# Designed miniproteins, single chains, continued (3), part 15

Each design is a single chain, and the fold is of that chain. pLDDT is the mean over its residues in the fold that is shown.

## One batch from the design tools (miniprotein)

Design m8494
Fold by ESMFold2-Fast:
Structure m8494 (fold): chain A 82 residues (1-82)
Amino acid sequence: SMRDAALATLDAVRADLAALRARSTDPAVRAALDRALARVDAVRERLRTEDLSNGEIVLLEAEVSALYLGVVVLLLVEKKEA
């Protein structure tokens, strides 16, 4: 189902964020990853507990994709710190 596919995608994103969190030593990066993980967990809970339309599921997946991109951009900016 679309919900099951979305949950699988979110599980993969969560695992990636958790791995980045585990290897990060920068407090600002860790704080950003903690916020991202909390938001992914909130979206996963909505997918598990709410009777969501396919459109709502697509919007939640888009939100998580945007969040993941934001974290990647932040990591690239931190790495290029002068």
Scores: mean pLDDT 81

Design m8495
Fold by ESMFold2-Fast:
Structure m8495 (fold): chain A 61 residues (1-61)
Amino acid sequence: SPQQQIQQLQQQLQQLEAAVARAKALLSKTLSPEEFAAVRAELDRFLATRRAQVQQQIAQL
């Protein structure tokens, strides 16, 4: 059903955001501040794009 698809998409996005947060925590300890800033910006842009895609997919259901 559309409701089940919406829930699945939202759960997948939440899991992805949690995974990215964990990756950021690990990378902040491993990378230089300059390298981490670049990677953080890339990950933030990736998540913003993914959120927009999920919102668009939900709008089509």
Scores: mean pLDDT 87

Design m8496
Fold by ESMFold2-Fast:
Structure m8496 (fold): chain A 90 residues (1-90)
Amino acid sequence: EEKKIEEIKRIFEESSSLDEMAEKLKEKFPELNVLSDKELKKLLGGAMIGDEEAVEKLGKLLGLSEEGKKELLEWGSTSPVEELKRAVLA
């Protein structure tokens, strides 16, 4: 759980685009392959800006606890990933 959340945060921080982020997440978390790249990128974009619905759906697919989903939501709301947030909102 804790390691999974840290890995997700790392991928978000290391990725320069939603395409790269989706690719890396599907490599690390095969359970995400149930989503199309379009659907996954939509959820990732929402999670990065603190969208509760996006975090809930992504967290459920990743098997995160309620505490894990809260951690990801808080990270998305306060994350310093400003360039990616700007790209998602554009």
Scores: mean pLDDT 73

Design m8497
Fold by ESMFold2-Fast:
Structure m8497 (fold): chain A 110 residues (1-110)
Amino acid sequence: SPELEEKKKRILEGLEYHRILLETTKERIKKELGDSEKAKEYIKLLEEAIKLEEQTAAAVEAGDYEKAKELLEKLMELYEKLEKSDDEFLAEAGKKNKEGVEEQLKLLEE
């Protein structure tokens, strides 16, 4: 239906927005923390989130909404962990992307 196509587009746009924020946060961590051990830990978490976002987008594009929901639930758990981070930019990225994932899950449940 046109409604399902619109929901799919909204979810994919949200996932791309999340990915852009994660990539921007990753570059900021590299700039401010350099090659420190803490920077490596944060970058690894951000790269894990980016990979999950890409896998979620692929599932949505394939029409595999059950898999997309499972991946979004994993992303929500990861973003809850990021939101509790001591780094203010990592915490803000986690908070914003978590809110987006909550909206995307709601769209898939409707």
Scores: mean pLDDT 87

Design m8498
Fold by ESMFold2-Fast:
Structure m8498 (fold): chain A 69 residues (1-69)
Amino acid sequence: SELEEEKKKRIETVKKNIDDVKKQAYDLASRYLSPEEVERFKKELDRDAEKAVKIAEENITSYLEKQKK
């Protein structure tokens, strides 16, 4: 239970950090890309961000298991 709560907290932190990076990337894209390219970029970035969260979940799990051993 302690391990699960720590995992949840760390994952939430990663999600917040990824959201902040996405917002910055959205702003930059809007300055340098056409509206159509911005829309495609946002969809691709959202997909990549979702994958990044999944990878982070796996890494956090492995890290916490290593800390226990």
Scores: mean pLDDT 82

Design m8499
Fold by ESMFold2-Fast:
Order: sequence, then C-alpha cells, then structure tokens
Structure m8499 (fold): chain A 103 residues (1-103)
Amino acid sequence: SRQQQILAALQQQYDQLLAQLGTIVDPATMAQVQQVVDQTMAQVRQALADGASDGTLIRLVANGYLAIQNLLQKLAPSVAEQAQAIIREQVRQLLAQLQQIRQ
C-alpha cells in the first residue's frame, strides 16, 4: 500500500501540473511534457519494485521536473518563468504529501 500511495500521490501531482501547464503551453509541447511524466512514472514504479531508497525516488522525481523545466525553456520560452513557478509549487505539494505517507 505504501508503494501504491506514493505512485498515487505522484500521479495526482503530475495530473495537476499538466492541467495548469496546459492553460499556458501549446499542445505539441504538452505532448512532450507528458512523455517526460510517463517516463518518470515508469522509472519510479520500477525503482519502488526494486526496493529503492527514498533518496533514489526523490532524485528520479527531481530529474523528471528538471527535464520538464529544460524542455519548456527550449520549446516555450515566453511562458518558461510562469511554468517554473507552477512546477515549484507542485514540488512543494508533492513533498508535503510524501511526508504524510512516510508517517
């Protein structure tokens, strides 16, 4: 259930991120953001199955957010600053949810 709770929290936060970014980012760029999300979710699911540490999981998620941020800077530079603010808020919310799951 802990593995399922972590995956559910991640999916919920990514769904919220995609919904917010979708209001300011074009659909073609959003398709590429979705690919990064899908890849990160697959990596986290595999790492959890392999018994990875919390530090490894945090690093995978951090790398996913960095990849999204770099992609938006390249493909949607006019909204990159606004997108960074959205990403920063979603990271804060995710960390709070993960802290609750660890209790």
Scores: mean pLDDT 84

Design m8500
Fold by ESMFold2-Fast:
Structure m8500 (fold): chain A 51 residues (1-51)
Amino acid sequence: SRRDELRARLLGLLIESGPAPLSDAEMGRRLGVSPATVRRLRRELAAGDTA
């Protein structure tokens, strides 16, 4: 659930940032997680979830 919430929030930030997306570090700051966690969540979104 927390991971799903973080993915939803990350997707929202990506949509809101428009043509100038935020860095992993900036998104991590906004979500309250590490840049590594943001990078993982981005990969999950790009891959179309866990399968």
Scores: mean pLDDT 73

Design m8501
Fold by ESMFold2-Fast:
Structure m8501 (fold): chain A 85 residues (1-85)
Amino acid sequence: MVDKEALLRAIGLVLRGIGLVLDAERAIRDRDRERAERIIEEARRLIREARELKRRYPEVADLTERAIRLAEEALRLAEEAIRRA
């Protein structure tokens, strides 16, 4: 059975990733370079955390890969916000 703690952590990472994408979209709208820079740092941290969790608990790989994809999308959006700022 999947470890419940690992599952909850993976779900938490997905929710954080969704939040970062929404924040990055707002940073583009507001041309907020400072917010975009913070999102880049947080997204890189989330990717590291998700990769470590996936390595330790392969059974949550699907969720951790989804979190990584969300964080990578947030990175792309935040980089666009910086270019437009």
Scores: mean pLDDT 87

Design m8502
Fold by ESMFold2-Fast:
Structure m8502 (fold): chain A 99 residues (1-99)
Amino acid sequence: ELAKLEEAIEEAVAAELPRAEELAERHPGDEAERRRLMEELLERALERFARLAEKPELAEILLRMLRGGDDEDVRALAEILGLDPESVEELLEVARRMR
């Protein structure tokens, strides 16, 4: 399951990255606007990932994490994904960096 979820995340991110780069190029001087556009694109990528994974609860958890979710949200995501303890710690570091 983890390998399929990893592939789905990678594919969703890869699909949105070129659009994110194009939008950043259109707003080179406005960091706040670029950040907002990146957040919007990430939300769309996460919604697509949740649909592909057939786990609709993932979209809500991922969006909450993106908007400043706590460590409980990260642990809930890790449980749904079936991650090992090392991967859980990696996700916690990513979530803390996004806050």
Scores: mean pLDDT 61

Design m8503
Fold by ESMFold2-Fast:
Structure m8503 (fold): chain A 68 residues (1-68)
Amino acid sequence: SLEDLKEIAEQMLKAAERRLSPETVAELRKRIDEILEKYEKGEITPEQALNELSRALQEAAARDRAAR
């Protein structure tokens, strides 16, 4: 459900806040919001939404490392 995806996203962001720069976390939050909006509009499936959230976190972590 959308509520379950929002809970997963918030847990993911909370974990990211402890490990990544504030700038990277802000970018990740924006990306997550875009993914959740696509799901709310019926543009992607729940499985696709979870895959995109996982990928967004991985890409954010990679960008954070590259910026140091």
Scores: mean pLDDT 82

Design m8504
Fold by ESMFold2-Fast:
Structure m8504 (fold): chain A 89 residues (1-89)
Amino acid sequence: SAQVIKRLLEGDLSPEVLRYLGIKGIGLELAETIQKYIEENKDKLLTTPVKDFLLEIPGVDEEIANALIHLLETGEIPEEYLADEIEVP
């Protein structure tokens, strides 16, 4: 979207937020929400199953949670969960 492109050009998006935007169904607001929740709750990740933790995030469904688990564990997003490429002119 135009808003995502503007934020990228401004250089105010973290690398983690950019990774989350690669997942189908994750927009800019959700990507920022996910990153903020993870940053504020890193201790909880040590004591809570990752899937249960991610499902606590507003806007994260099972499909998004599964894609995030794969990304966090392997650094890769499965093709079935990849967002449509933002064509940069």
Scores: mean pLDDT 70

Design m8505
Fold by ESMFold2-Fast:
Structure m8505 (fold): chain A 65 residues (1-65)
Amino acid sequence: MEAARQLGEKAAEELLRGNELPKKPFELSDDPESRRAQERIRRALEVLKSNGLEEMAKKEIERKE
């Protein structure tokens, strides 16, 4: 269970890294809005994982990198 959440967080980090590399200044600012956005993405990936769409989301993240 926790491992699944950590995997979701890792996928969210890859999504932000691949798509939002230009957003690095926001992450450097370490503002609470950035953290909340990451948390929302993580939860969305968790839902995708539960529906068996995790692999598709993972491929899209990797492709954008």
Scores: mean pLDDT 56

Design m8506
Fold by ESMFold2-Fast:
Structure m8506 (fold): chain A 87 residues (1-87)
Amino acid sequence: MPSIMEILKEAAKRILEIAESDPSTPEWVKERLRELVESEPESVEEFIEKLDEAVALLMTTSTNEETKKEVQKVAKETVEKVKELEE
């Protein structure tokens, strides 16, 4: 079974791919997602906080409704997967 960190990294990668396909998402938001995907975080909690921040920034800066819906779907699925592993 994948670890919580593996699930989070896969989510960040998927969100980055969605953001990179959207020209309305600013480059600095895409850079934050790339840094997160490439990072070796100190803890799962720090990774979650950084991912939540990047998602919030994407949701407020993107003007593409499809991008926002896809990102929300990935975020929701990720939260559910993490919760299942915590039990």
Scores: mean pLDDT 79

Design m8507
Fold by ESMFold2-Fast:
Structure m8507 (fold): chain A 86 residues (1-86)
Amino acid sequence: GPAMPQENRDLLNEFGTQISSKGTLTKEELIEMTKLLKEGKVKELLDKLLKKGYISKELAEKILNNPEVQEELKKILEILVEDLEE
């Protein structure tokens, strides 16, 4: 398919960096976050991450206003859950 817009890639990279810099998400947190995304509760997921200090308010607002980034974020979180199968 066509390459993702650079802005979308930058947002996803910033998300990964902010999450990683805060520490390791628990398996339970990743499962709950994946469930919220599958239920279309993107705002609730982002608000939870913001309140826990995992992401910035600006990043949360940019993701909430970008459906393509939301879809890629769902894929990223599903991969992270798979990495925690042990």
Scores: mean pLDDT 74

Design m8508
Fold by ESMFold2-Fast:
Structure m8508 (fold): chain A 83 residues (1-83)
Amino acid sequence: MKELEEKMEEAAREGIKNNDLLGAAEEIARLAGASDAEIERALALAGDEREKVLALLALAAGKALAEIEADVARYRAAKAALA
């Protein structure tokens, strides 16, 4: 648990350093035990890079695809309200 959290923090730091937040979120999801198929399905729920990062972090947090879809929909609604 602590070792996994440390690896996730390392992936996040590396992504910030390299300006690759999407790559960092994908690695964090893999470290959390997500399969390539689950990552692909989560990414399919997202339209832009920020939505993809949100979907992957929700997947890493153990959320089901239906919950991830709802989180992305809420983010889209908030983004549209600000546009």
Scores: mean pLDDT 78

Design m8509
Fold by ESMFold2-Fast:
Structure m8509 (fold): chain A 70 residues (1-70)
Amino acid sequence: SDELIEEILNKVKEMIEKGKVTPEELAEIGKLINQLSEEEQKELGKRLKEEFGLPEDPDKALLTLYLSMN
């Protein structure tokens, strides 16, 4: 749902603003992403790229976020 995409984006924004992310937080976001349909995952990836400059693939975006902060 659009609400789930917004929840994921808000969690990513919070992590960026804190400048830190834990493996547990990444696992939680990964579980939320796995609840999205294929089309919703594409929309999420597009917004991750547009809003945060992260890779368009959500899994690669989360990995990039983790490596950038650790």
Scores: mean pLDDT 82

Design m8510
Fold by ESMFold2-Fast:
Structure m8510 (fold): chain A 68 residues (1-68)
Amino acid sequence: SMEDVKAVVDSAIRFFRALARSYPELAALAEEAIAELKRLQDEEASMEEVNAVIRRYDLRIREALAAL
């Protein structure tokens, strides 16, 4: 449902904001992820599209964290 999509997007944005606060080195990547998630929310994107974007940024964040 749209409510489920909104909940997932809001949770992901909170997660990326928390990461940026804890790891300033990741701030730019977290801001990029948040901007893309907000765009998906504005476009009323599907859960499939939202999950694909979250998976992509999860991978990038994991690689960036491993490099710290």
Scores: mean pLDDT 85

Design m8511
Fold by ESMFold2-Fast:
Structure m8511 (fold): chain A 96 residues (1-96)
Amino acid sequence: SLPKFSKEVTFEDLLEYAKLMYEAKESVENILGFIFGVMVKSKVDLSEFKDKVPGPENVYFVLGSGYTFVGDEKQVLEFVKDLLTKDPAEVLEKYL
């Protein structure tokens, strides 16, 4: 089941959700889907990610679009870059 969030999420909330999805053996694409959904709803500039941003066909993107990010957008952008370019287990360990 999904955790009960307020409509506002911090970087720590996104990291916790990513860890829960990873432990549930969800794909990195689904983890990124949720994070991208939050970022698009929050009007973060995603131009550097081009065709990597999923559409409404991705359920986790739709779920993420229900939330607004509160905090330093640079922190989320770096986390997304790490998930796209590095092993997800190592990335999640780095942010523990």
Scores: mean pLDDT 81

Design m8512
Fold by ESMFold2-Fast:
Structure m8512 (fold): chain A 82 residues (1-82)
Amino acid sequence: SLPKEKKIEEREKKLRELLRKLGFPDEVIEALIDAWRNAAKSKEGAEKVAAAALKAGLITEEEAEAIINGDTEKFEELMKKK
């Protein structure tokens, strides 16, 4: 099995690829990935970025919760609905 850090990198790659296919701008993709990454290390950082994206209308409340909790599977499912 891959180390946890490598598994996180693979999930980030899949999320970037999925978001790009859904037509999200690169700036939005990177902001969402950074929020997701920060959720794994710092909940406060993730909450701040997720709240900003939600206020800007870029994500839903459910997507923001998935980012804050680092729930990559739920986040991928929510993004597929767009």
Scores: mean pLDDT 68

Design m8513
Fold by ESMFold2-Fast:
Structure m8513 (fold): chain A 93 residues (1-93)
Amino acid sequence: MEKLKEILRKLIEKLERLVELLGSLGADEGKLEQIRNYLEKAKQALDQGNIEEAIRYLQQAAGLLQELLKPHTENPEVLKLLEEIDALLSQLP
């Protein structure tokens, strides 16, 4: 449980960095704001010990991120951050 919370906190941090990077690349700000709101709710749920709620919000954020990532999959900074995210996801049960 404690290790899972730590991994999820790090995942949220990397996703927040990805959102900032996509904003710098000109991604849709309205969608980025929705993603930020889901990440904030995931963070709050995690702080309250509600792992299931945190995962639900992360899934909502991931769905929106997938669409925004399509024009930026060749960007080396995006690719590096996605590799870091994949490394964290591989630590989940």
Scores: mean pLDDT 82

Design m8514
Fold by ESMFold2-Fast:
Structure m8514 (fold): chain A 80 residues (1-80)
Amino acid sequence: MERARERADQLSDEELEERAREGYRRALEHDKGPPVSELSGQEQMERNADDAMRMGYLRGRYREGVEWAERMLDRARRIR
């Protein structure tokens, strides 16, 4: 939560847009991959993070998308 906001706050507008675009590309690859039910809990969190970036990118909310993704990844890192 706090760390996710801090990481997003440290990024420039260009870096936020780039990360959101990268997340969008990864989310497109997830659509071609196995269903969520075949993924580990950590992999599900990582896919959710990429989906958050996709939504942020498509809606022009790059900062929000990256912050949501970092929050999900932070949770995944705490699990394993």
Scores: mean pLDDT 73

Design m8515
Fold by ESMFold2-Fast:
Order: C-alpha cells, then structure tokens, then sequence
Structure m8515 (fold): chain A 85 residues (1-85)
C-alpha cells in the first residue's frame, strides 16, 4: 500500500528528528494506529489519526529544524491526500 509505505517513511524521519523520547513514543503510537485503520479499510479513522499526527508536528515545530519540519509536513500532507482518495 502506498499509504503504508509513506507511514513507514514518516516513522523513520521522525526517529531521526532528535525529538524527546516521550514525543517519539506518541508519534510511533499514532503511526501504528493509522496503519491498523488503513489495513482495516477504516479510512475515516485513519484520516482522524493522520490529522492528529499533523497537529503533533505543528506543536513540536520549535524542536525541529526548518528542513525536517518541511519534510515531515509534506509527507503527512501526502498521506492525508491519499487517504481522502
């Protein structure tokens, strides 16, 4: 699934972001939830979780380099658009 591949890429980028461990744990949990909903065909709940991931990137923007922030937001926006289709 292109969505699952992008979620795995998002997980990898977040692991490399040097965010605090507790924030990394929340992202990992949300990414696993999104993957489960996609695998179940529950795109409504997957979209809800993807938007929560987007919001978590925004609230942690001050802890990210501008380049990492741009890459993460681009990837999550691509994930959201794929879920909507």
Amino acid sequence: SPIIEKLEKLRELIKQSNLPEHVLTIFDDLIEQAKKYIEQGNYEEALRVANRIRNLIEINKHLLSPETYQELTKLVDEIIELIKK
Scores: mean pLDDT 89

Design m8516
Fold by ESMFold2-Fast:
Structure m8516 (fold): chain A 94 residues (1-94)
Amino acid sequence: MEKIEEEAEELERRLLELMARARALIDRSTDPQLVAEAQALEAEVRALGREFGRRWRELKEKNASEEEYRKLIEETRERVERLEARLDALEAQA
């Protein structure tokens, strides 16, 4: 569990960083299209963070197996990596 908790904390930090980066891009950009895409990405990051937190609590309430926690971590990591790639592309356009 300790390693799984560390991986969860890493994903939470990455989500917070994505929100901060998206907010910074929104604040500095004068391109309405880029701002709209960054706002949409920020909303998706916030939604993913809420979903991850909810699912984590559900697993805790169920006394879920380590395999169930690993699956949630893996699914969330894939989605975070996809969001990071999208933000990197948007920042390159700025």
Scores: mean pLDDT 87

Design m8517
Fold by ESMFold2-Fast:
Structure m8517 (fold): chain A 100 residues (1-100)
Amino acid sequence: SMQSSPNSSDPRFQYQMRMNFRQDGNDYMNRMPGMQMNMNFNFSQNSDGRYQGNMDMDFSYDGQQFRQRMNYYSDSPDQMNNQMRNSFRRQMDGYYSQFS
């Protein structure tokens, strides 16, 4: 199953991120039946007006487990969303290629 635990000061951004990762996760679950994934991300605005975030992923499939930790710094919530989502897709595409 997929779990997501956002920690952000913007509830709308948290909702959008959660929905985006859920949609992407469902696509990968369809291609990799029985996979398990847990994802946590945090995002906050710094005193300089910029955003800092991190994403931790725990993925398991076919008896193997992979863990990734990524850090991000961006000028907007939208850039943060795009950076995190693109990183998620790249990691999942790599896992899919490994097992397909």
Scores: mean pLDDT 70

Design m8518
Fold by ESMFold2-Fast:
Structure m8518 (fold): chain A 71 residues (1-71)
Amino acid sequence: SARELVEKAKKLLEEYLAQGLSRREALAKLRDELSKTHSEREAVAGTLAAEALANGGSEDAVIKVTEAFLK
């Protein structure tokens, strides 16, 4: 689901940033990691969602946008 994708992407981005990666490096690593278990579109959607949340977006709004993007 879109919610599960957003939650997974958020957690992975937080983990990569905690390791000392820059936001750009963390987002690139997140995109690559999601691509291993998700479609290209899902990997893009998850990465954009994690970035939006990191920029202060509300979780519910980001999930709704991600769901619309994946339709």
Scores: mean pLDDT 87

Design m8519
Fold by ESMFold2-Fast:
Structure m8519 (fold): chain A 86 residues (1-86)
Amino acid sequence: SDAEADKFIEKMEEMIKEMEEILKKADPSIQPQIQDSLQRLKDVLKELKKKKEAGTLTPRDLAIAGFVALAEVSEVYLAYEIGKKA
């Protein structure tokens, strides 16, 4: 439903905001890697919003976006921890 899509998009926006806070605390040497992951998340969110506006958003689109978000969030946390320990 549109309400379910809205909630998913809202959660992705919240995750991006949290990743941006991690970026601020990250070591300068690792910031480019975190920025790249953030850009990929923002691109996915932009595409979801575009599909929702066009009425073409499918449950498969949400599932794929969820897997991408999980991978990118994991990369951001890993990059942050590596920079923190270096």
Scores: mean pLDDT 81

Design m8520
Fold by ESMFold2-Fast:
Structure m8520 (fold): chain A 71 residues (1-71)
Amino acid sequence: APEARIVRVEPEPPVLAPGQSIDATVTLEVDGELREVPGRVFATSPETGIAVAQDPEARVGARKEVPVVPP
């Protein structure tokens, strides 16, 4: 299966309070190719969140811990 990695999340950094989530545009690297896909960021702390995205064509997803900024 192709390997997927989150390269970029927009907005960067996401502005989120703990427990909030937003829709984000995520750039995935899938088997060496960059693909822009819809994703989400979930704030787990005032400074940290988890970005999640899936490429429906390659049927692969990725998760990445990302910095967030309080509102």
Scores: mean pLDDT 79

Design m8521
Fold by ESMFold2-Fast:
Structure m8521 (fold): chain A 55 residues (1-55)
Amino acid sequence: GEEAEARARAEAALARMREVLATLTGPAQKVGEHELAEAERLLAEDPVAAAEALA
């Protein structure tokens, strides 16, 4: 269904964000940590909105 497909897309995007975050340092890492936390929160509350935000 739409929600399951959106969740899968958002989870794939979050996995890529985590991989990128692991390569960052300094201020870029802190910005990445904040963006990841917001994306994870949005995925937990609304997977469709998370997929749209991460597209």
Scores: mean pLDDT 81

Design m8522
Fold by ESMFold2-Fast:
Structure m8522 (fold): chain A 59 residues (1-59)
Amino acid sequence: MPQDVILALEYAAQGHLDLAQKHLSQALGIPVSPADLPRLLQEASEKQPQLRAAVLATL
């Protein structure tokens, strides 16, 4: 998984959704809207089980 996706998940786990959105947008090469952010973070967290529970708790 690209480092920007891991950073997005780590920021989401900490409740920093603005930083999570920025890093996820950079990783995907497309602008991620706030409305799409929860779904995309959930999908990305499926490949990072150690972060998944914390990410889902902030969504």
Scores: mean pLDDT 79

Design m8523
Fold by ESMFold2-Fast:
Structure m8523 (fold): chain A 110 residues (1-110)
Amino acid sequence: SLLDVFREAAERILADPSLTPEEKAVRLFSLAFQAIEDAIERGEEEKANEIIDYTLELFQRLLAQLTPEERERVLAAIDAVADGYLAESKNEKTKEKIKELRDRVRALAA
């Protein structure tokens, strides 16, 4: 399923020792964006919400292992990639889901 493929790919990103925390965050957010956009295009808003919830669980695990300085860099990287997707997206529901994901990730680092 789309959700199983997303989970497997996301876990591989988190487990990759060659990636910096910022690179993991950008790749995870980008993967989540693509999965959310696909779910919204299919009219499957509940799947988009499940992708957000699972992505937040993964960000919580990532952020818990980082120093305050590393968390600040991760949040800055997420803001930059989210702003890019918000500028490029033509679907208002996808934009709202991306804003929700960004805001909820920020809340985890508070």
Scores: mean pLDDT 87

Design m8524
Fold by ESMFold2-Fast:
Structure m8524 (fold): chain A 99 residues (1-99)
Amino acid sequence: RELEEELRRRRLLEERRRLAREIADRLESSFAESVAEILGASVETLARGELSDEEIAERFRKAGINLTVAGAREIKEFARILVERQRERREEERRRREE
């Protein structure tokens, strides 16, 4: 009984991991579009720190979104994480093509 439940739990965890990744990928695409629309900049531009926290907050406020300077700082950090994830995926895809 214990072994059957563990096998079931492993399958469910694997399925949940796949769904979580798909959701993250869709959110990443939506975020990149929103950044381009509202800030007129790429996710890469945000990750490089070319826009100040104040500048980001002001542009979002002009778009009708009440964003604090602290919130703008978190958006920049999120952009860094997304750029790193995109780099990892492209590297993996290139390696897969060689195989």
Scores: mean pLDDT 73

Design m8525
Fold by ESMFold2-Fast:
Structure m8525 (fold): chain A 82 residues (1-82)
Amino acid sequence: MPLEYVARAVEAAEAGDLQAARRHIRLAIEIASQESEHTIFEVKRRLAEAGKRLTGEARRLLMTYARNVGLEAVIYSSLAAS
């Protein structure tokens, strides 16, 4: 489930591994883009909630992706359709 990758991304961000966090976020969005609008919304919501609990670069990373989840999902859907 894409929410599993969101959980892994949050764990990586809390540990300071922003590269792993970024990879897991992108995987979550890619999978969510193939499921439903509701799943995309849940990925966005969980990233935003986690970002509010963190500080510095980890918060910035999670909040930036939370804001852009819809746009990223459209990109992944377009690639899958090609």
Scores: mean pLDDT 79

Design m8526
Fold by ESMFold2-Fast:
Formats: sequence, C-alpha cells, structure tokens
Structure m8526 (fold): chain A 103 residues (1-103)
Amino acid sequence: MYNEKELEEKLREKAKEILKDKKKLELLIKLLEGLGEILGDEKLKEIAKKIKEAVKNKDEEKLIEAIAEGFRRLLEIQHKYATDEEVSEKLAPFAEELEKELA
C-alpha cells in the first residue's frame, strides 16, 4: 500500500542495476529513442538525451534519476497502449527485447 514510494524505490534499484551493466544501459537508450520516434513522444526522446548527457558527464546521481524516469515513462506508455492493437504490435519487439535483457 506504499504505491508511489515503493515504485520509486524499485525504479531506482533497477536504475542501479542498469548503471552497472553497459549492455542493458545501451538497450534502454535504444528502446527510449526507438519508442520516442514510433510514438512521437518528445518526453521519451528527452529522457534518452538526459541519460546520454549523464553518461558523458559521469554524473552517477543524474544517470540513476534519468534511468528511473525512463522506466516510469515506459510503464505509463505500456499501460496507455495495452488495448491499442496497432501500437502494441509496433512496441512488441522493443518490449520483448527489454524484458529479456532486464529479467
């Protein structure tokens, strides 16, 4: 029943895992950019840019925050488009790749 704090803590925990795995981080950036293009979602593109800038600046705290924001946005999109057959078909390859690498 700590829905928001528990979610934020879990997202930060996943962000720390991704931070340690360069391959998973590259896949997340690719997913955010790819979905941003497919959906025309400026927020996804902005988050991908924040992650890239944090990596370049070696800012671990900003990197964790940007990755967590990315996962939160992906969850919002997944829920929003779960009933949209056409969008779900376009997202399926990216969702499957992310689940396979992050599980």
Scores: mean pLDDT 73

Design m8527
Fold by ESMFold2-Fast:
Structure m8527 (fold): chain A 83 residues (1-83)
Amino acid sequence: SSADIAKANEFLKQLDEKVDKAMAEFAAAVAAGRYTEAQMIAGAIELSLSTTSVVYQKLGLNDLAKQIQNKRDEITAQIRALL
């Protein structure tokens, strides 16, 4: 329903904010040479995005699931560029 889509968009916005903060922490860890911490942060970000995409797909929110998957691809490329 439109209400369910609106609620899913609100949760996606919250996920985007959390991912942005985690990416800042990842970049700081890389800059400080804390590579084990950086890899753990990167793994947590990728797992969160992958899990949320699968959940949204199972709920029939396929367009939002694809949006999350595209963000995961972008984040993975950024992580690889910094390592």
Scores: mean pLDDT 87

